# Designed miniproteins, single chains: the designs that were tried, part 6

Each design is a single chain, and the fold is of that chain. pLDDT is the mean over its residues in the fold that is shown.

## One batch from the design tools (miniprotein)

Design m179
Fold by ESMFold2-Fast:
Structure m179 (fold): chain A 64 residues (1-64)
Amino acid sequence: SMSSLLQQLQRQREFVDDYASIAAKGLGETIAATAESKKLGEEKGKEMQKRVDAAIEAYKKRLA
């Protein structure tokens, strides 16, 4: 079950990477057409990546 959970978290990381790419490259630009909205998109993407990475690392440490 721990290995299965780790794999699920890694898949979520890939999903977050895709979201971060969308947020950074265009979603903010489409909605607000401002540098501020683009920065917000980039920030949100990085925060999501960080949270998933932290979960993956926490599970790895508990398994070790």
Scores: mean pLDDT 72

Design m180
Fold by ESMFold2-Fast:
Structure m180 (fold): chain A 75 residues (1-75)
Amino acid sequence: MAKKVEELAEETKELAKKALELGVLSEEDYENIIAGADEAVRRAKAGIDTEEMLEGIEKGKELLKKLIEEAEKKK
């Protein structure tokens, strides 16, 4: 489980960084996304149930992908 949480967290962080670089994500939202991803990884490593957190991370990843795609189409 922890490895899957870590993989999703890293993917989400990369997307958040790209959205920040494109200027379509605020630094505050970026920091919140990074903090949430890091917290999910810490909880997974501690053996805490992360099923709901995994769903949240996947939804966040899809939202970031959509935001990046929309930004790229506007430039």
Scores: mean pLDDT 76

Design m181
Fold by ESMFold2-Fast:
Structure m181 (fold): chain A 76 residues (1-76)
Amino acid sequence: EELEKKARFYENAAKAAEILADHYQSLADKLRELSKTEKGEEYQKLADEYNTLADKLRSFGEKAKEQAEKYKKELE
């Protein structure tokens, strides 16, 4: 019971992290296009920050997915 709930929690956490990472990556890409304009440095810095957040979220998602897999294996 508890292991199944934990597996589902980490699966959902991994999916949420991927969705958020894709969102931040999309924002970073748009900001990089804006960085080609007169405020380039500010937009480029913001793009780099969102790209870093996307990378961290993907790493978190991978760890959450691994944790979900461990709980699922215990249920077998």
Scores: mean pLDDT 82

Design m182
Fold by ESMFold2-Fast:
Structure m182 (fold): chain A 62 residues (1-62)
Amino acid sequence: KLEEIAERIKRLFPSLSEEEARKIAEYMLKQGFDLAKASDVEFEILASRAYIELTGKGPVVV
């Protein structure tokens, strides 16, 4: 499950490292998002928010 989510993140954001993709995937899973039902657009939004939360690059919006 974690590996599949990390691969999906890496596919949508190929500029990210594998380590970064895994950290984002772990964060998203811990937040309890319904990732199995998420469209690619919804998944991109959730992954982007997770990246901002983990890196501190933007404001908290959720």
Scores: mean pLDDT 72

Design m183
Fold by ESMFold2-Fast:
Structure m183 (fold): chain A 84 residues (1-84)
Amino acid sequence: PLASQESYEKADARLPELTPEEQKKVEALRLVNELLGRLSEEELEELERELLAQGVLENADQAARLTELVGAAQEDRDLIVEAM
């Protein structure tokens, strides 16, 4: 599927510009997006609250940022799936 390959090529083209720490963060976000893409908005909000309480996220701003990134990645994933 061409659209899937183009999206990954764009992501991979940006990876060499990232530090190893940033690359690990991107990989973690991909895994989180793959898991959270199955959750409703209410379930996502509950998970964010739980992750914040467990200290995985340092503050509410980071939780909001993670949700925004996951939401954007989910839209991109839906476009890839639709294009297949």
Scores: mean pLDDT 51

Design m184
Fold by ESMFold2-Fast:
Formats: C-alpha cells, structure tokens, sequence
Structure m184 (fold): chain A 94 residues (1-94)
C-alpha cells in the first residue's frame, strides 16, 4: 500500500482538527438554541471534510448534526463519534 507524505499527513491532521472545532462549535450553538448557526457550522465541517477526501466523515457529520438539532442532549456522544469517524476514514486511506 502507498503511504502519504509527511506533508499530506500534516495537512489531513490540520483538516480533521479544524473540522472537529467546527463540529464542537455547532454542537455548542445547538445547545444554546442557535439552530441556524449550528446547521451552518455542521455544513462547513462537512464541506471541509469532503473537500479533503473524507466524504464518509462528511456524511456522518451531517447526519449527526441533524440528530443534534432534533435533540441537543445527544451532542457529546455524536460529536465524539463524528471526530473518531473522521480519524478512522483518514487511517483507512493511508
């Protein structure tokens, strides 16, 4: 199997970190009742992941985001799952 360069791995780590930050901010917005802001942040995270070659993680973030918007109490579990899913998809591609 072909391994990515250190520069490519660093870029993927930065992308996952930024996507995680956006997902956490979206969850915080949902818990505060700012659903439009939450939806926009989840969409930004998904778009970033998709652009970076992590389409499955992007789909998971959008699905998790809709569940959080329906029930913000699910945010801690779903945010953690979304981050782990992105890390797992990145590992599977290396």
Amino acid sequence: SMTPSEEELEKLRETIREAARLVFQGADAAQAGDYDKARALFQQAADLLRKSGLPKAAEFVLAAGEEILADPSKAPTLVTAAVLYAIGEQIDKT
Scores: mean pLDDT 82

Design m185
Fold by ESMFold2-Fast:
Structure m185 (fold): chain A 84 residues (1-84)
Amino acid sequence: SAAAEKQHLIETARQAIAETERVAAMPEEERARLAALAPEALEQLRKTISNKELADFLAAVLEAWAAGDFARAKAIAEEAIKKA
């Protein structure tokens, strides 16, 4: 149902905020390794997640992490919670 999909997005967004804080605190070399994996992770995500809103959300967060823009990643997740 739409309500269950919204709830799943909210829970995923809350986890994304916590995960963004964790990634932001990583050593630079570990963040660089994650950024190098981002294109493959984004392609795999687009192939495996059928819910477009969830896939677009996760892609936006991963792209922000790859860019080193953790403030943007948190803002994306906070907006998803507010609009759900």
Scores: mean pLDDT 79

Design m186
Fold by ESMFold2-Fast:
Structure m186 (fold): chain A 66 residues (1-66)
Amino acid sequence: MYAKAQELINKAMDEAAKKAGAKSASLDVKSGVITIEPGEGVEKEKVVDAISDAAEAVAPEVERLV
C-alpha cells in the first residue's frame, strides 16, 4: 500500500511544485517529510502553498491506499 501512496503523492507534489516554479517536490509517506527543490528566484511560501493544496487534494486517495 505505501508504494502506491508514495507514487500518487510524488506525482501530485511534483506537478504542484512545477506549477509554482520549483524544480521538484516529494513527500515521504512514512515520515511525513517534504523535500522541495526550489527554482531560482522562487519564493518558498509559494511552493509550500502549492504543495499543501496538492496534499489536501490527494489525501482521500492516499487514505484508500494505506
Scores: mean pLDDT 70

Design m187
Fold by ESMFold2-Fast:
Structure m187 (fold): chain A 59 residues (1-59)
Amino acid sequence: KEGTCDLCNTNNPDELCVYRESDNKYYCVHKKKWEECNLDLSKFSSWEEYNNALNQKCN
């Protein structure tokens, strides 16, 4: 099943549900920031590090 994610509003085009294999969890990201920053989720040790990097580089 591709996207069981209560964290994301499926009617909001700015939100994307991303699966992380390292912890087997889904995370809600801002689609535009995620696409524009081109940051790989797998390169970060935690979701918090990834989200902080995304916010710093893609304001």
Scores: mean pLDDT 63

Design m188
Fold by ESMFold2-Fast:
Structure m188 (fold): chain A 98 residues (1-98)
Amino acid sequence: SSLEEAERLYEAGERPSDEEKLEMMIRYGREQLPSAKPEEQRQILLGIAALELMRELLREGRSASEAVELVRAGVEGRDEEVRRRLEELERRWAEEAA
């Protein structure tokens, strides 16, 4: 999935900084969104939402590994608070794309 790919790319990169990598990936997702097929748009939006949540968690003082696991737990429904944050970010990005 696009979420698994975003998570993998985030974890694999040692340079630039984690925040810079997330900003680059979010920008790339945003650039792809207008030309994506409708079925792909949802996956791209979910990917953008996950990357934005990772940025928020890093800014809140979470480590990179903690941020990745929290986002995964939210996506998998294992953390209801994180899932709610993810769904709100996905909704906001969907509204901006409309």
Scores: mean pLDDT 76

Design m189
Fold by ESMFold2-Fast:
Structure m189 (fold): chain A 63 residues (1-63)
Amino acid sequence: SNEEDANKGAAGGAIAVGEEGLEVTDEAGRAAYEASLKAIEEHPGDIAKAAEAARQAMLEALA
């Protein structure tokens, strides 16, 4: 489902941000999920696109 795919994308983005040594906040996590959900809506099943959108949204939220 789109929600499951968005959750996977958001998790992937959060892992990528964490690997860069940044702490993911609740605000960043929410932004990641919303970005992933939108990415999946536009590109169903593309978890890689969802993860990249989530990572970008988290980096913007943490800035």
Scores: mean pLDDT 81

Design m190
Fold by ESMFold2-Fast:
Structure m190 (fold): chain A 100 residues (1-100)
Amino acid sequence: DEEARKEGIKKATDFILKHKSKFDKEKARKGLERARAEGLSPESVEKLEEIIENYEEITDEKIEELEKNSEKEENQEELLALAQVIAFSLLDEALEEDAR
């Protein structure tokens, strides 16, 4: 449903804007490696690796552009992937600090 898609995109966008300063390529890759080890699909891993490689920093302007054009599948996937790599970075960091 269109409403569910809009809600998902809004939640992803809000999460990215709140946590974008926490994005770090090394931390994101570390989180992704953990997810890979825990059974994340090869297709998802490849997509997330591409996002990590393509982004040096996450800007408000870029996120706003993706949200405005979120009717395009590629922009939806990119927003969801950005939220995921930020989440991976945060989760991996927290788990490593707890273990150490």
Scores: mean pLDDT 76

Design m191
Fold by ESMFold2-Fast:
Structure m191 (fold): chain A 68 residues (1-68)
Amino acid sequence: SAMEEERERFVERAAEALRRLAEQLADLPTSVRVHVLRSLVDIEASELSPELAERLRARTEELLAEIE
């Protein structure tokens, strides 16, 4: 549905923003970078529906696994 496509686009745009932020934080230790990104996602997710929050968190963990 168009609404599901909009939710998918939201999650992917959020993931792209997090990836760019991770690149900007490249000089920080990986543990600090991961903690900052997870904290920002938790704040954003708190304002979303449970289903969208779960999708955002799952996509974030996939992204964090890529930047180890």
Scores: mean pLDDT 81

Design m192
Fold by ESMFold2-Fast:
Order: structure tokens, then sequence, then C-alpha cells
Structure m192 (fold): chain A 103 residues (1-103)
């Protein structure tokens, strides 16, 4: 069960990196690219708070992609946990977050 959760996390990380055109050839490179992406996102969030419209748009793109990835992985997470009710709550939360991003 824990191994399957790790595989889903790795899949999410790979999809996120691919979205930004980054390709890791090793586990170490993947960690470095994720750290770089995290730093870039932190800088974008700071600029967005300062009123940078371009940074706000890039932050929204990141949030939309993360919601997409999470929605795709949700059925497998439900299967691993064996809890359909918890999965339904998570899906509803993700849908509410998508609506907030369109405002």
Amino acid sequence: KEEKLKELKEKAEEELLAFYGKKAESEEEKKKLLEELKKELEELYEKAEQGDEEAKEKVKEYQRKMLEILKELLPELEEIEGNKEKGEEALKWLEEKEEELEK
C-alpha cells in the first residue's frame, strides 16, 4: 500500500516536471529539478502578491495543473485507501478549488 502511494507521488512529480518542459534522467536530477521548480514557484508567488499580473497568471497555471494531476490520481488513491467517501470529499474539494481559480 505504501509503495503504491509512493508510485502515485512519483507519477505526479513527473507530470508536473513534464508540464514545465523538464526531463529528469535520474532520481537525483529529479530531486534537483523539483527543488528548482519549488524555488521558481515561491518567487512567482511573491511577485503575484506584489501585483505582477504575469506572475499571477503563471501561479494560476501551476494551480490548474496540480488540480488536474490530483483529479487523475484520485481514483487510484481511493482504491489504495479503500475509502470511497473520503475520495468523494477530496473530489468535491478539488472542484471547489477549480471554481475559485476561475474567479
Scores: mean pLDDT 74

Design m193
Fold by ESMFold2-Fast:
Structure m193 (fold): chain A 79 residues (1-79)
Amino acid sequence: MSKEELVKELEKIAGRELPEDLRERLLSLPKSVLEKLKKLIQTYPEILRVRFLEEAVDVIENNDTSPGGLKVLEMIKKA
């Protein structure tokens, strides 16, 4: 599965079209990270799924070492 296909699956699981900016940012991530995000997003209520993707991308891109950022990074590593 390509990164493009994984991002399309994330949109389907999220139950709504992702903002174009968020899609481009997701496509910049490693395929392994996208597969982990796919596993994690399924554990969230549908209304929170896009918000989780936005937070996860922000944490990864900014190397966020806040307590909240570290929690998100740990969840991604464990998926």
Scores: mean pLDDT 79

Design m194
Fold by ESMFold2-Fast:
Structure m194 (fold): chain A 79 residues (1-79)
Amino acid sequence: MGRGVSTATGADGSEFRAVAIDGKVVESVGNSQIVQDQAKLVSQRAEELGRPVSGEFERTIDGVDYRWKIEGEPIPPPP
């Protein structure tokens, strides 16, 4: 199975986080479809690859800068 975490922090102090297992959101902080979709995708990719996946990027939405972090891991971890 795969676990994915997506986190977005806005320069305005907003915070969004989602955790997904095998493409299903199991935890969410804040209501962000984009954050939830990223967690789902990352959980599926970690399962398909059988390896950890990670990334960090910045995105500006309507003049607000967001810092994004994505982390995926297979569960159980690879041998």
Scores: mean pLDDT 79

Design m195
Fold by ESMFold2-Fast:
Structure m195 (fold): chain A 80 residues (1-80)
Amino acid sequence: MEIEKKVKETAEKLYKQAQELIDEANRLLSQAVEDLRAAYKADPSKLPEATQRALGYARQARELVKEAQELIDKAENLLK
């Protein structure tokens, strides 16, 4: 049925958008880890400052994951 197909297509689009947000969150977290690793290797005395910057990236990543979860929840509700 055409309606069932459209519901599945809408849910699939929401899942794809959620995946893109999760990918961006993972990119930010990877950058934070890399920055911390670089600071530790180059000058451990700068770790406190690098940690504060990393927490900033982690907070941004958390917001993206929250948005992704809302899209996933919306997609799951459409499929019920």
Scores: mean pLDDT 82

Design m196
Fold by ESMFold2-Fast:
Structure m196 (fold): chain A 80 residues (1-80)
Amino acid sequence: VELSEEQKKKLLEIRDELIEKINELDDKYKAGELSEEEYNEEVKKLLEEAAKKMNEVLPEGVKVSVEIDEDNNPILVVEE
């Protein structure tokens, strides 16, 4: 599936916002303000929000979802 320049720009903006928010959570985790469980839960919520925003931009037939991997880490998965 080919993405338009406008779609690519919007996806990059969503990605940049996600990275910024994850970095803020990482800083809090490193400062001892969040437990590992709280950090993983908040990251999952951010990924779910980002997936929702990405799905509004992506063409029909492409979806992004959040899954938990074998190491109990939340990840973004692309479905066609």
Scores: mean pLDDT 77

Design m197
Fold by ESMFold2-Fast:
Structure m197 (fold): chain A 65 residues (1-65)
Amino acid sequence: MLTYEVEVNGKKVTFTISAESIEIKVEGEVDEEVKENVEKLKPVAELLHERHRARVEAERLRALL
């Protein structure tokens, strides 16, 4: 599981990315501008989950060494 924080319209948005799903949480109130910008980030988050899977496997191998 990989977590990214970004600021959208002054609010913190947390992306939680797993190998199969992407969860988006907004800290505080959700504005329409925040929703629109979050939707723009969904394609990027989908690319990140693919990288996350590869990174987790690499980190597991490093932890065994």
Scores: mean pLDDT 66

Design m198
Fold by ESMFold2-Fast:
Structure m198 (fold): chain A 70 residues (1-70)
Amino acid sequence: HMTAEELEARIREKAQEMDDKGLSKEERIKVLNEMIEEAKEAIARSTDPEEQERLETLVNILKKAIELLK
């Protein structure tokens, strides 16, 4: 099960990978949407309100990143 800490680490890793490879705007949006879906699944499976709040914050950050790419 993906934790907020694991998602934060993945976001950092993917951000670096996207920059290093020079991914297109469309490719970046796809990656960000995939991470959002994984985070939503993690929220649904979580029984810890603090963890759910952290995951929801990360989802909002990812959604904002997508809007800024459009």
Scores: mean pLDDT 80

Design m199
Fold by ESMFold2-Fast:
Structure m199 (fold): chain A 70 residues (1-70)
Amino acid sequence: SAELKEKALELAKLVEKKGDLKTAKAIRDGVENEDTVVLLAAAHEAIKKYSDDEEIVELAKEVIRLAQEA
């Protein structure tokens, strides 16, 4: 869905600003390949690594919700 792609790319941008290029790339690759399994794994990794960053946590939860509905 367009909303999933939009939210996932926003999450990738925030994670990249934290210096985490690998997680950001995994999210972008998931969007490009329409791979919801990769997006779910990357979003869960973002929550685990950045649990104190409310903006990242909320976006990652939204990506998980949208990916499960896809």
Scores: mean pLDDT 86

Design m200
Fold by ESMFold2-Fast:
Structure m200 (fold): chain A 90 residues (1-90)
Amino acid sequence: MTAEDYIEKAEEYAEKAVEAARAGDLETMKKYAELAVEHYKKAAELSGSEAFGQELLQQALEWGSRIAEAMFGVRAELDEQGVWVEAPVP
């Protein structure tokens, strides 16, 4: 199994965690979130590259943001300059 195989599995599990979060199934969300993190860590270990490990960390953080959005309705929106900003609460 290559680093790319582990990334593919991590993304699959992360997507399932987001869907479980949207459904309010916290048990299933936790299970898939843990599997996603484990697979990203394994991909980073196999890569042997600090730069690639940092890229995988950014991917994991992005999935964490999507899970938080699904659970809590918190949105991070890109502004006109491509910077993540919190949406103003009216």
Scores: mean pLDDT 70

Design m201
Fold by ESMFold2-Fast:
Structure m201 (fold): chain A 73 residues (1-73)
Amino acid sequence: LTAQANQDDATARQLFAQKRYGDAIPLFERLAKLSKDNPVLAAHYLYLISRAYRELGQTEKAEEYGKKADELL
């Protein structure tokens, strides 16, 4: 991960903590893509996206991202 990715991670987690799930999701998606060489880290970000979609009531997307996270482990 680059220094920018570390900053994006911190920002995304802060947005998530503030319940700004819609703003956090695209940052976590970028972080998951950048982490393809580290499946555990990629799965972690996909799980956070899954939880964010669940909090937004988008259960189908939440399940989709949760399954993607499980497939990487």
Scores: mean pLDDT 84

Design m202
Fold by ESMFold2-Fast:
Structure m202 (fold): chain A 64 residues (1-64)
Amino acid sequence: MEAEKLIKETLEVARKAREGKLSPEQATEMYSRGARLSVDAGIEMNEASAELLKALLELRKRER
């Protein structure tokens, strides 16, 4: 399904964000995309959204 591909992409982006290859701003945009899709798909992307949010928090912690 379409959500499956987007979930994989979101997790890949979260991984890159944790490695410092993505800015917190870029990670926030990907989280917003994932959150909207998870609403449309009935939470199927909730796992990916949680991973991306965790990566965002990790990045913000490092930039303080």
Scores: mean pLDDT 60

Design m203
Fold by ESMFold2-Fast:
Parts: sequence; C-alpha cells; structure tokens
Structure m203 (fold): chain A 111 residues (1-111)
Amino acid sequence: HMEELERIKRALEYVKKALEYLEKNKDSLTPVDQEIYELLKEIGEMLEAYLNNDTEKFEEIRKRLAARTAPWQRNPTLETLELLAYSFYARFIGDPEARKEAAELAKKLSE
C-alpha cells in the first residue's frame, strides 16, 4: 500500500503540473489539447479521491469517464490513470523521467 500511495501521489503531482502548463497556455491550445485538459482535470479528481479513500467520489468520476467518446477514456484502472498522468506530463513539460516511467508502465500493461 505505501509504494502504491507514493506512485499515485507522484501521478497526481504530474497531473497538477501538466494542468498548470495547460492553464497558462489556454488561448493557444489545439482542440486535442483542450480535450486532454478536460480529461486531466477528471484524472486529477480521481487520483485525489483515491488518496482520500473517497470511493464514492472515485466511482462517480469513473462513471462520468465511461460516458466519454474515446474507448481508452472509459473504465480506467489506477495503472491507466498513472500512465495517462506520466504521458501527458511528458507531452507538455518534456520531462525525460516521466517519459521513461510512462514507457515502463505501458510495457507492463501490454504484457
């Protein structure tokens, strides 16, 4: 549990940094980046709910994501939320460590 909590806390920090970047560049975002911005807000809320043991809030957000059009946005697992957090952080901030962590997690999910 402690190792998992540390990973989820790191994922949440990455989401918050990516959101900060997106908010600063709001007027110059592509439609795809606008969609990612909305998705990251929901991912951040889910990760916070998990860390606070708010299972009701976590499930509410999961159901909301299940209604989205892209299949990969539906019914995300914690591992999927981590992968998305790392990938989008790497996309917007360019952090090589986040890129490496996203690649390692993607490898685990493909096995």
Scores: mean pLDDT 75

Design m204
Fold by ESMFold2-Fast:
Structure m204 (fold): chain A 81 residues (1-81)
Amino acid sequence: GRTPQDDMQAFKDRIDDRIQNTTDPRVINLLNDMEKMYMDMANGHNFGTAGNIIDVKVQIMTNQMTIDGVSLPSYVDDMKK
């Protein structure tokens, strides 16, 4: 399998790409929060807690926006890969 650092880099690359294609500050803030949580997970901290917080944010925002024409739950699931 890949190293944790390889996984972190892949996740950062995906977030950076999404930020470059997004102008909505709310979406940018969500992406930055997700990056911080996944960095903590990659360092072996609070895996379940980080995932649960992301899921709660998704639940709150599901009726409010899409990212690149994809619903927030699907977008978050894609980012978790």
Scores: mean pLDDT 56

Design m205
Fold by ESMFold2-Fast:
Structure m205 (fold): chain A 66 residues (1-66)
Amino acid sequence: GEKLKRAAEGAAALVQNAGGLDAERAARTGEEMAKHALAGDREGAAQAVRDGGLDEGTARSVAEMA
């Protein structure tokens, strides 16, 4: 839905800036993170960022900002 799209775009920009990922990878990571966050699964959101190739510190920082 529209909320997921906007949340994913925000998360993707944050992940791209914090993790140095290219736009396509950041978009995929942001979308997975946003899906979990909107479902109320903060741990799953953090795990999605880790699965996207970022370290634990970066994943935690991004999850806190989102």
Scores: mean pLDDT 70

Design m206
Fold by ESMFold2-Fast:
Structure m206 (fold): chain A 99 residues (1-99)
Amino acid sequence: MEEEEREARREVTIGLGSLTVLGMALTMADKESGEKVMELVSEAARALEEGDYEKAKEYGKKATDLASKTVPSISDSAKKAEKIFEEATKKAKEVQEKL
């Protein structure tokens, strides 16, 4: 149980990190959209801390969707970040369901 919690936290950190890097990259192309993506990433992190995994997943998708629409050339990176975050959120939810 404790080991599963630690592993889920590590994956969540990696997922949030991927979204953060995407947001930072976007700020170099479009500052306003990049700031909005970073705000969505912050909301996703907050939802995870509150145990609202569905809301966290929604914010993560909104962040990657906005990034892809603003800079289509990073669409593949955005999709990869979304998938990493979604998998991390799913694992965190599974750990919570066991508690």
Scores: mean pLDDT 77

Design m207
Fold by ESMFold2-Fast:
Structure m207 (fold): chain A 82 residues (1-82)
Amino acid sequence: MDVLVTLTVLNENGKVIASSTTVAKPGETVSLTFYDPETNETLSWSFTVPSELEPYSTYVQTKTFTNKKGNKYTATATFESL
């Protein structure tokens, strides 16, 4: 089964700073990286495609990262079974 994965990262002001769309298999890991010029950190968000997905279903995961200066980034992964 193919899963459409949309990754979107928002900063604390709700601005999209990074996004990616890919097709993956259940159980695979998908990731998105962003270089933060404020802290000189490479921020990385990794999500595992759920192993048990109903056909034609949508599943959403959210992860929050706080950089070394306390600024908050929110990454959202949307998994859509094809």
Scores: mean pLDDT 80

Design m208
Fold by ESMFold2-Fast:
Structure m208 (fold): chain A 82 residues (1-82)
Amino acid sequence: EKEKEEFEKLKEMLKREKEGLEELKKTSKVPLQQELLDKGIEKIDEILKESKSAEELLEANKKAAKELAEETKKKVEERKKE
């Protein structure tokens, strides 16, 4: 029961993160930022659908955060090239 409660709590947190990203996307006028926000939203949806436990969700979330950070860095470097 406690593990199920922790899993549900983590899913709720990710749903709130997704809502935050969707709200940020509505105010963004920068195509690069919109693309990165879309990737974040997609990764959260995937984690919510595929994760079977709190541990899997935390691992998937850490991996997604790392990948988004790397994508952001790469896109910023590409932008500097004009």
Scores: mean pLDDT 77

Design m209
Fold by ESMFold2-Fast:
Structure m209 (fold): chain A 115 residues (1-115)
Amino acid sequence: MKVKPSSRKIVVYVTASAPAEVVKDLKELFEKLGISDRVTFKDAATPEKSVKKTAEEAVEELKKGNVVFLLGKRADVRKIVDAMQELDPRVEILAVATEGVGDDVVALAALTLEE
C-alpha cells in the first residue's frame, strides 16, 4: 500500500449537458489546488465523438494511471460509465453530487485500483 500521488494527469470529460458554471468551478478548484497543469478538459459525446469513443479514450487514460472525471447530467454520464465498465470491469467509479438545479448533475471520478 504505497501509491504515491505521483505525476498523474487528470482528464475531465465534459458532456453537452454539463452546466458551464460547474465546469468553471472545477477549473478554478484545480487551479487553487496547484494542479491545473496536470488537468485536461475534453468534450464528451459530441457529434464527432460517440459515447463509445469517449469511453474508449477514458479507459486508455486510466490504463496510463491517470484519473478520469466525467461531468454532466446523470443519464449522460451513466451511458459513458456503462461503456467504460464493459471495456474494463476493474474501473471503479466514485460519484460526486454537484449542488445545482436538479439532482441530475453529477461529477464522477474513475480510478483503476490495483489489488
Scores: mean pLDDT 66

Design m210
Fold by ESMFold2-Fast:
Structure m210 (fold): chain A 69 residues (1-69)
Amino acid sequence: AAEAAAQATADAIVDNLLKAGWLRPEDREPVRAAITQALLDHGGGEGSARAGQVVLREIRRQGRTPADV
């Protein structure tokens, strides 16, 4: 199912962010939901690009830039 696949992809992304120390554990679910929604709303490569923008915004919101980590 497309929704389950998007959720699995979002889970993998947030797990990698947590492992890298770029995301707080308490922010896992909101970020996972935002990534899942981006993947479902845009699909395919466009959905992946939009999910990437969600990740970058969250990293910046936490006072980090991608270059700082």
Scores: mean pLDDT 72

Design m211
Fold by ESMFold2-Fast:
Structure m211 (fold): chain A 77 residues (1-77)
Amino acid sequence: SAEEVRERVQKLIEETTKRMNEKFKQNDVEGGKKIMEEMEKEGKKIIEENPDIPEEIIVEFQREMQKLGKKLADLLA
């Protein structure tokens, strides 16, 4: 259901953000990259398993990915 998919995506975002924040505190860029790869893989899987996923959920996931990726890139600069 759309509700279950929204919950799965929200949980993925929350857990990934928590894990990324720990890596940011540790200045662990390589650990952050691995978490981003895991997030991208799991997010793509959720989208592929749910072809009728509301566009708003896809957009939210993409925005959070972009936000975390930019924050990670800022650590490299």
Scores: mean pLDDT 82

Design m212
Fold by ESMFold2-Fast:
Structure m212 (fold): chain A 85 residues (1-85)
Amino acid sequence: GPLRPVGTLRNGGGPLEVEVDGEVRVVGPGTVEGLTLPSREEFLEELRAAARTMGREVRLRQTRPGVLSESVRLSDDLELSIDLD
């Protein structure tokens, strides 16, 4: 079945942002199916662990000028990213 919306954590902290169909929405502390996190550092570690378990690659991308993000594709229609400092 379809996965839940993907969380995106921004540099400097703040609420978890989720991208759905190209739109970013705020959804509170990070929970993705199988991945529940109270902090950015734990989110990054669990993201990498989940990607490894699902056989997905972690990739770097630029989310906005001057900001790099680490991202992983959880399915063909779902990607999770975290902004780096």
Scores: mean pLDDT 49

Design m213
Fold by ESMFold2-Fast:
Structure m213 (fold): chain A 56 residues (1-56)
Amino acid sequence: SQALLDETAALGEKEKARFDEAVRAYEEGQRDPSVLEALSPEEKAFAEWAKAALDA
């Protein structure tokens, strides 16, 4: 249904915004660099993808 699609899109935009904000905070030196080392392989891949997207 349209409602389900709207909910999914909203969640995707919210997750993207949160990742962008986290990457920005890291770039500004507000986050401990060791946090990236503590991430799971899946979370590391997401962080690396977000960084690459910012560089593009």
Scores: mean pLDDT 60

Design m214
Fold by ESMFold2-Fast:
Structure m214 (fold): chain A 50 residues (1-50)
Amino acid sequence: DKKLEQLKKVISEVLKRPVEDIVLDENTTFRQLGGNGILKKKLDEALAKL
């Protein structure tokens, strides 16, 4: 759960969207939010910094 807030922030920065626009549930994954390789690469790099 606490990691969900960090994930929202990271995804927000990667997608260039406000964090409040990023809705994550326990069953939500990066693929559901973008579902592409570009998003996956950017998220992997951003998450590695965390």
Scores: mean pLDDT 66

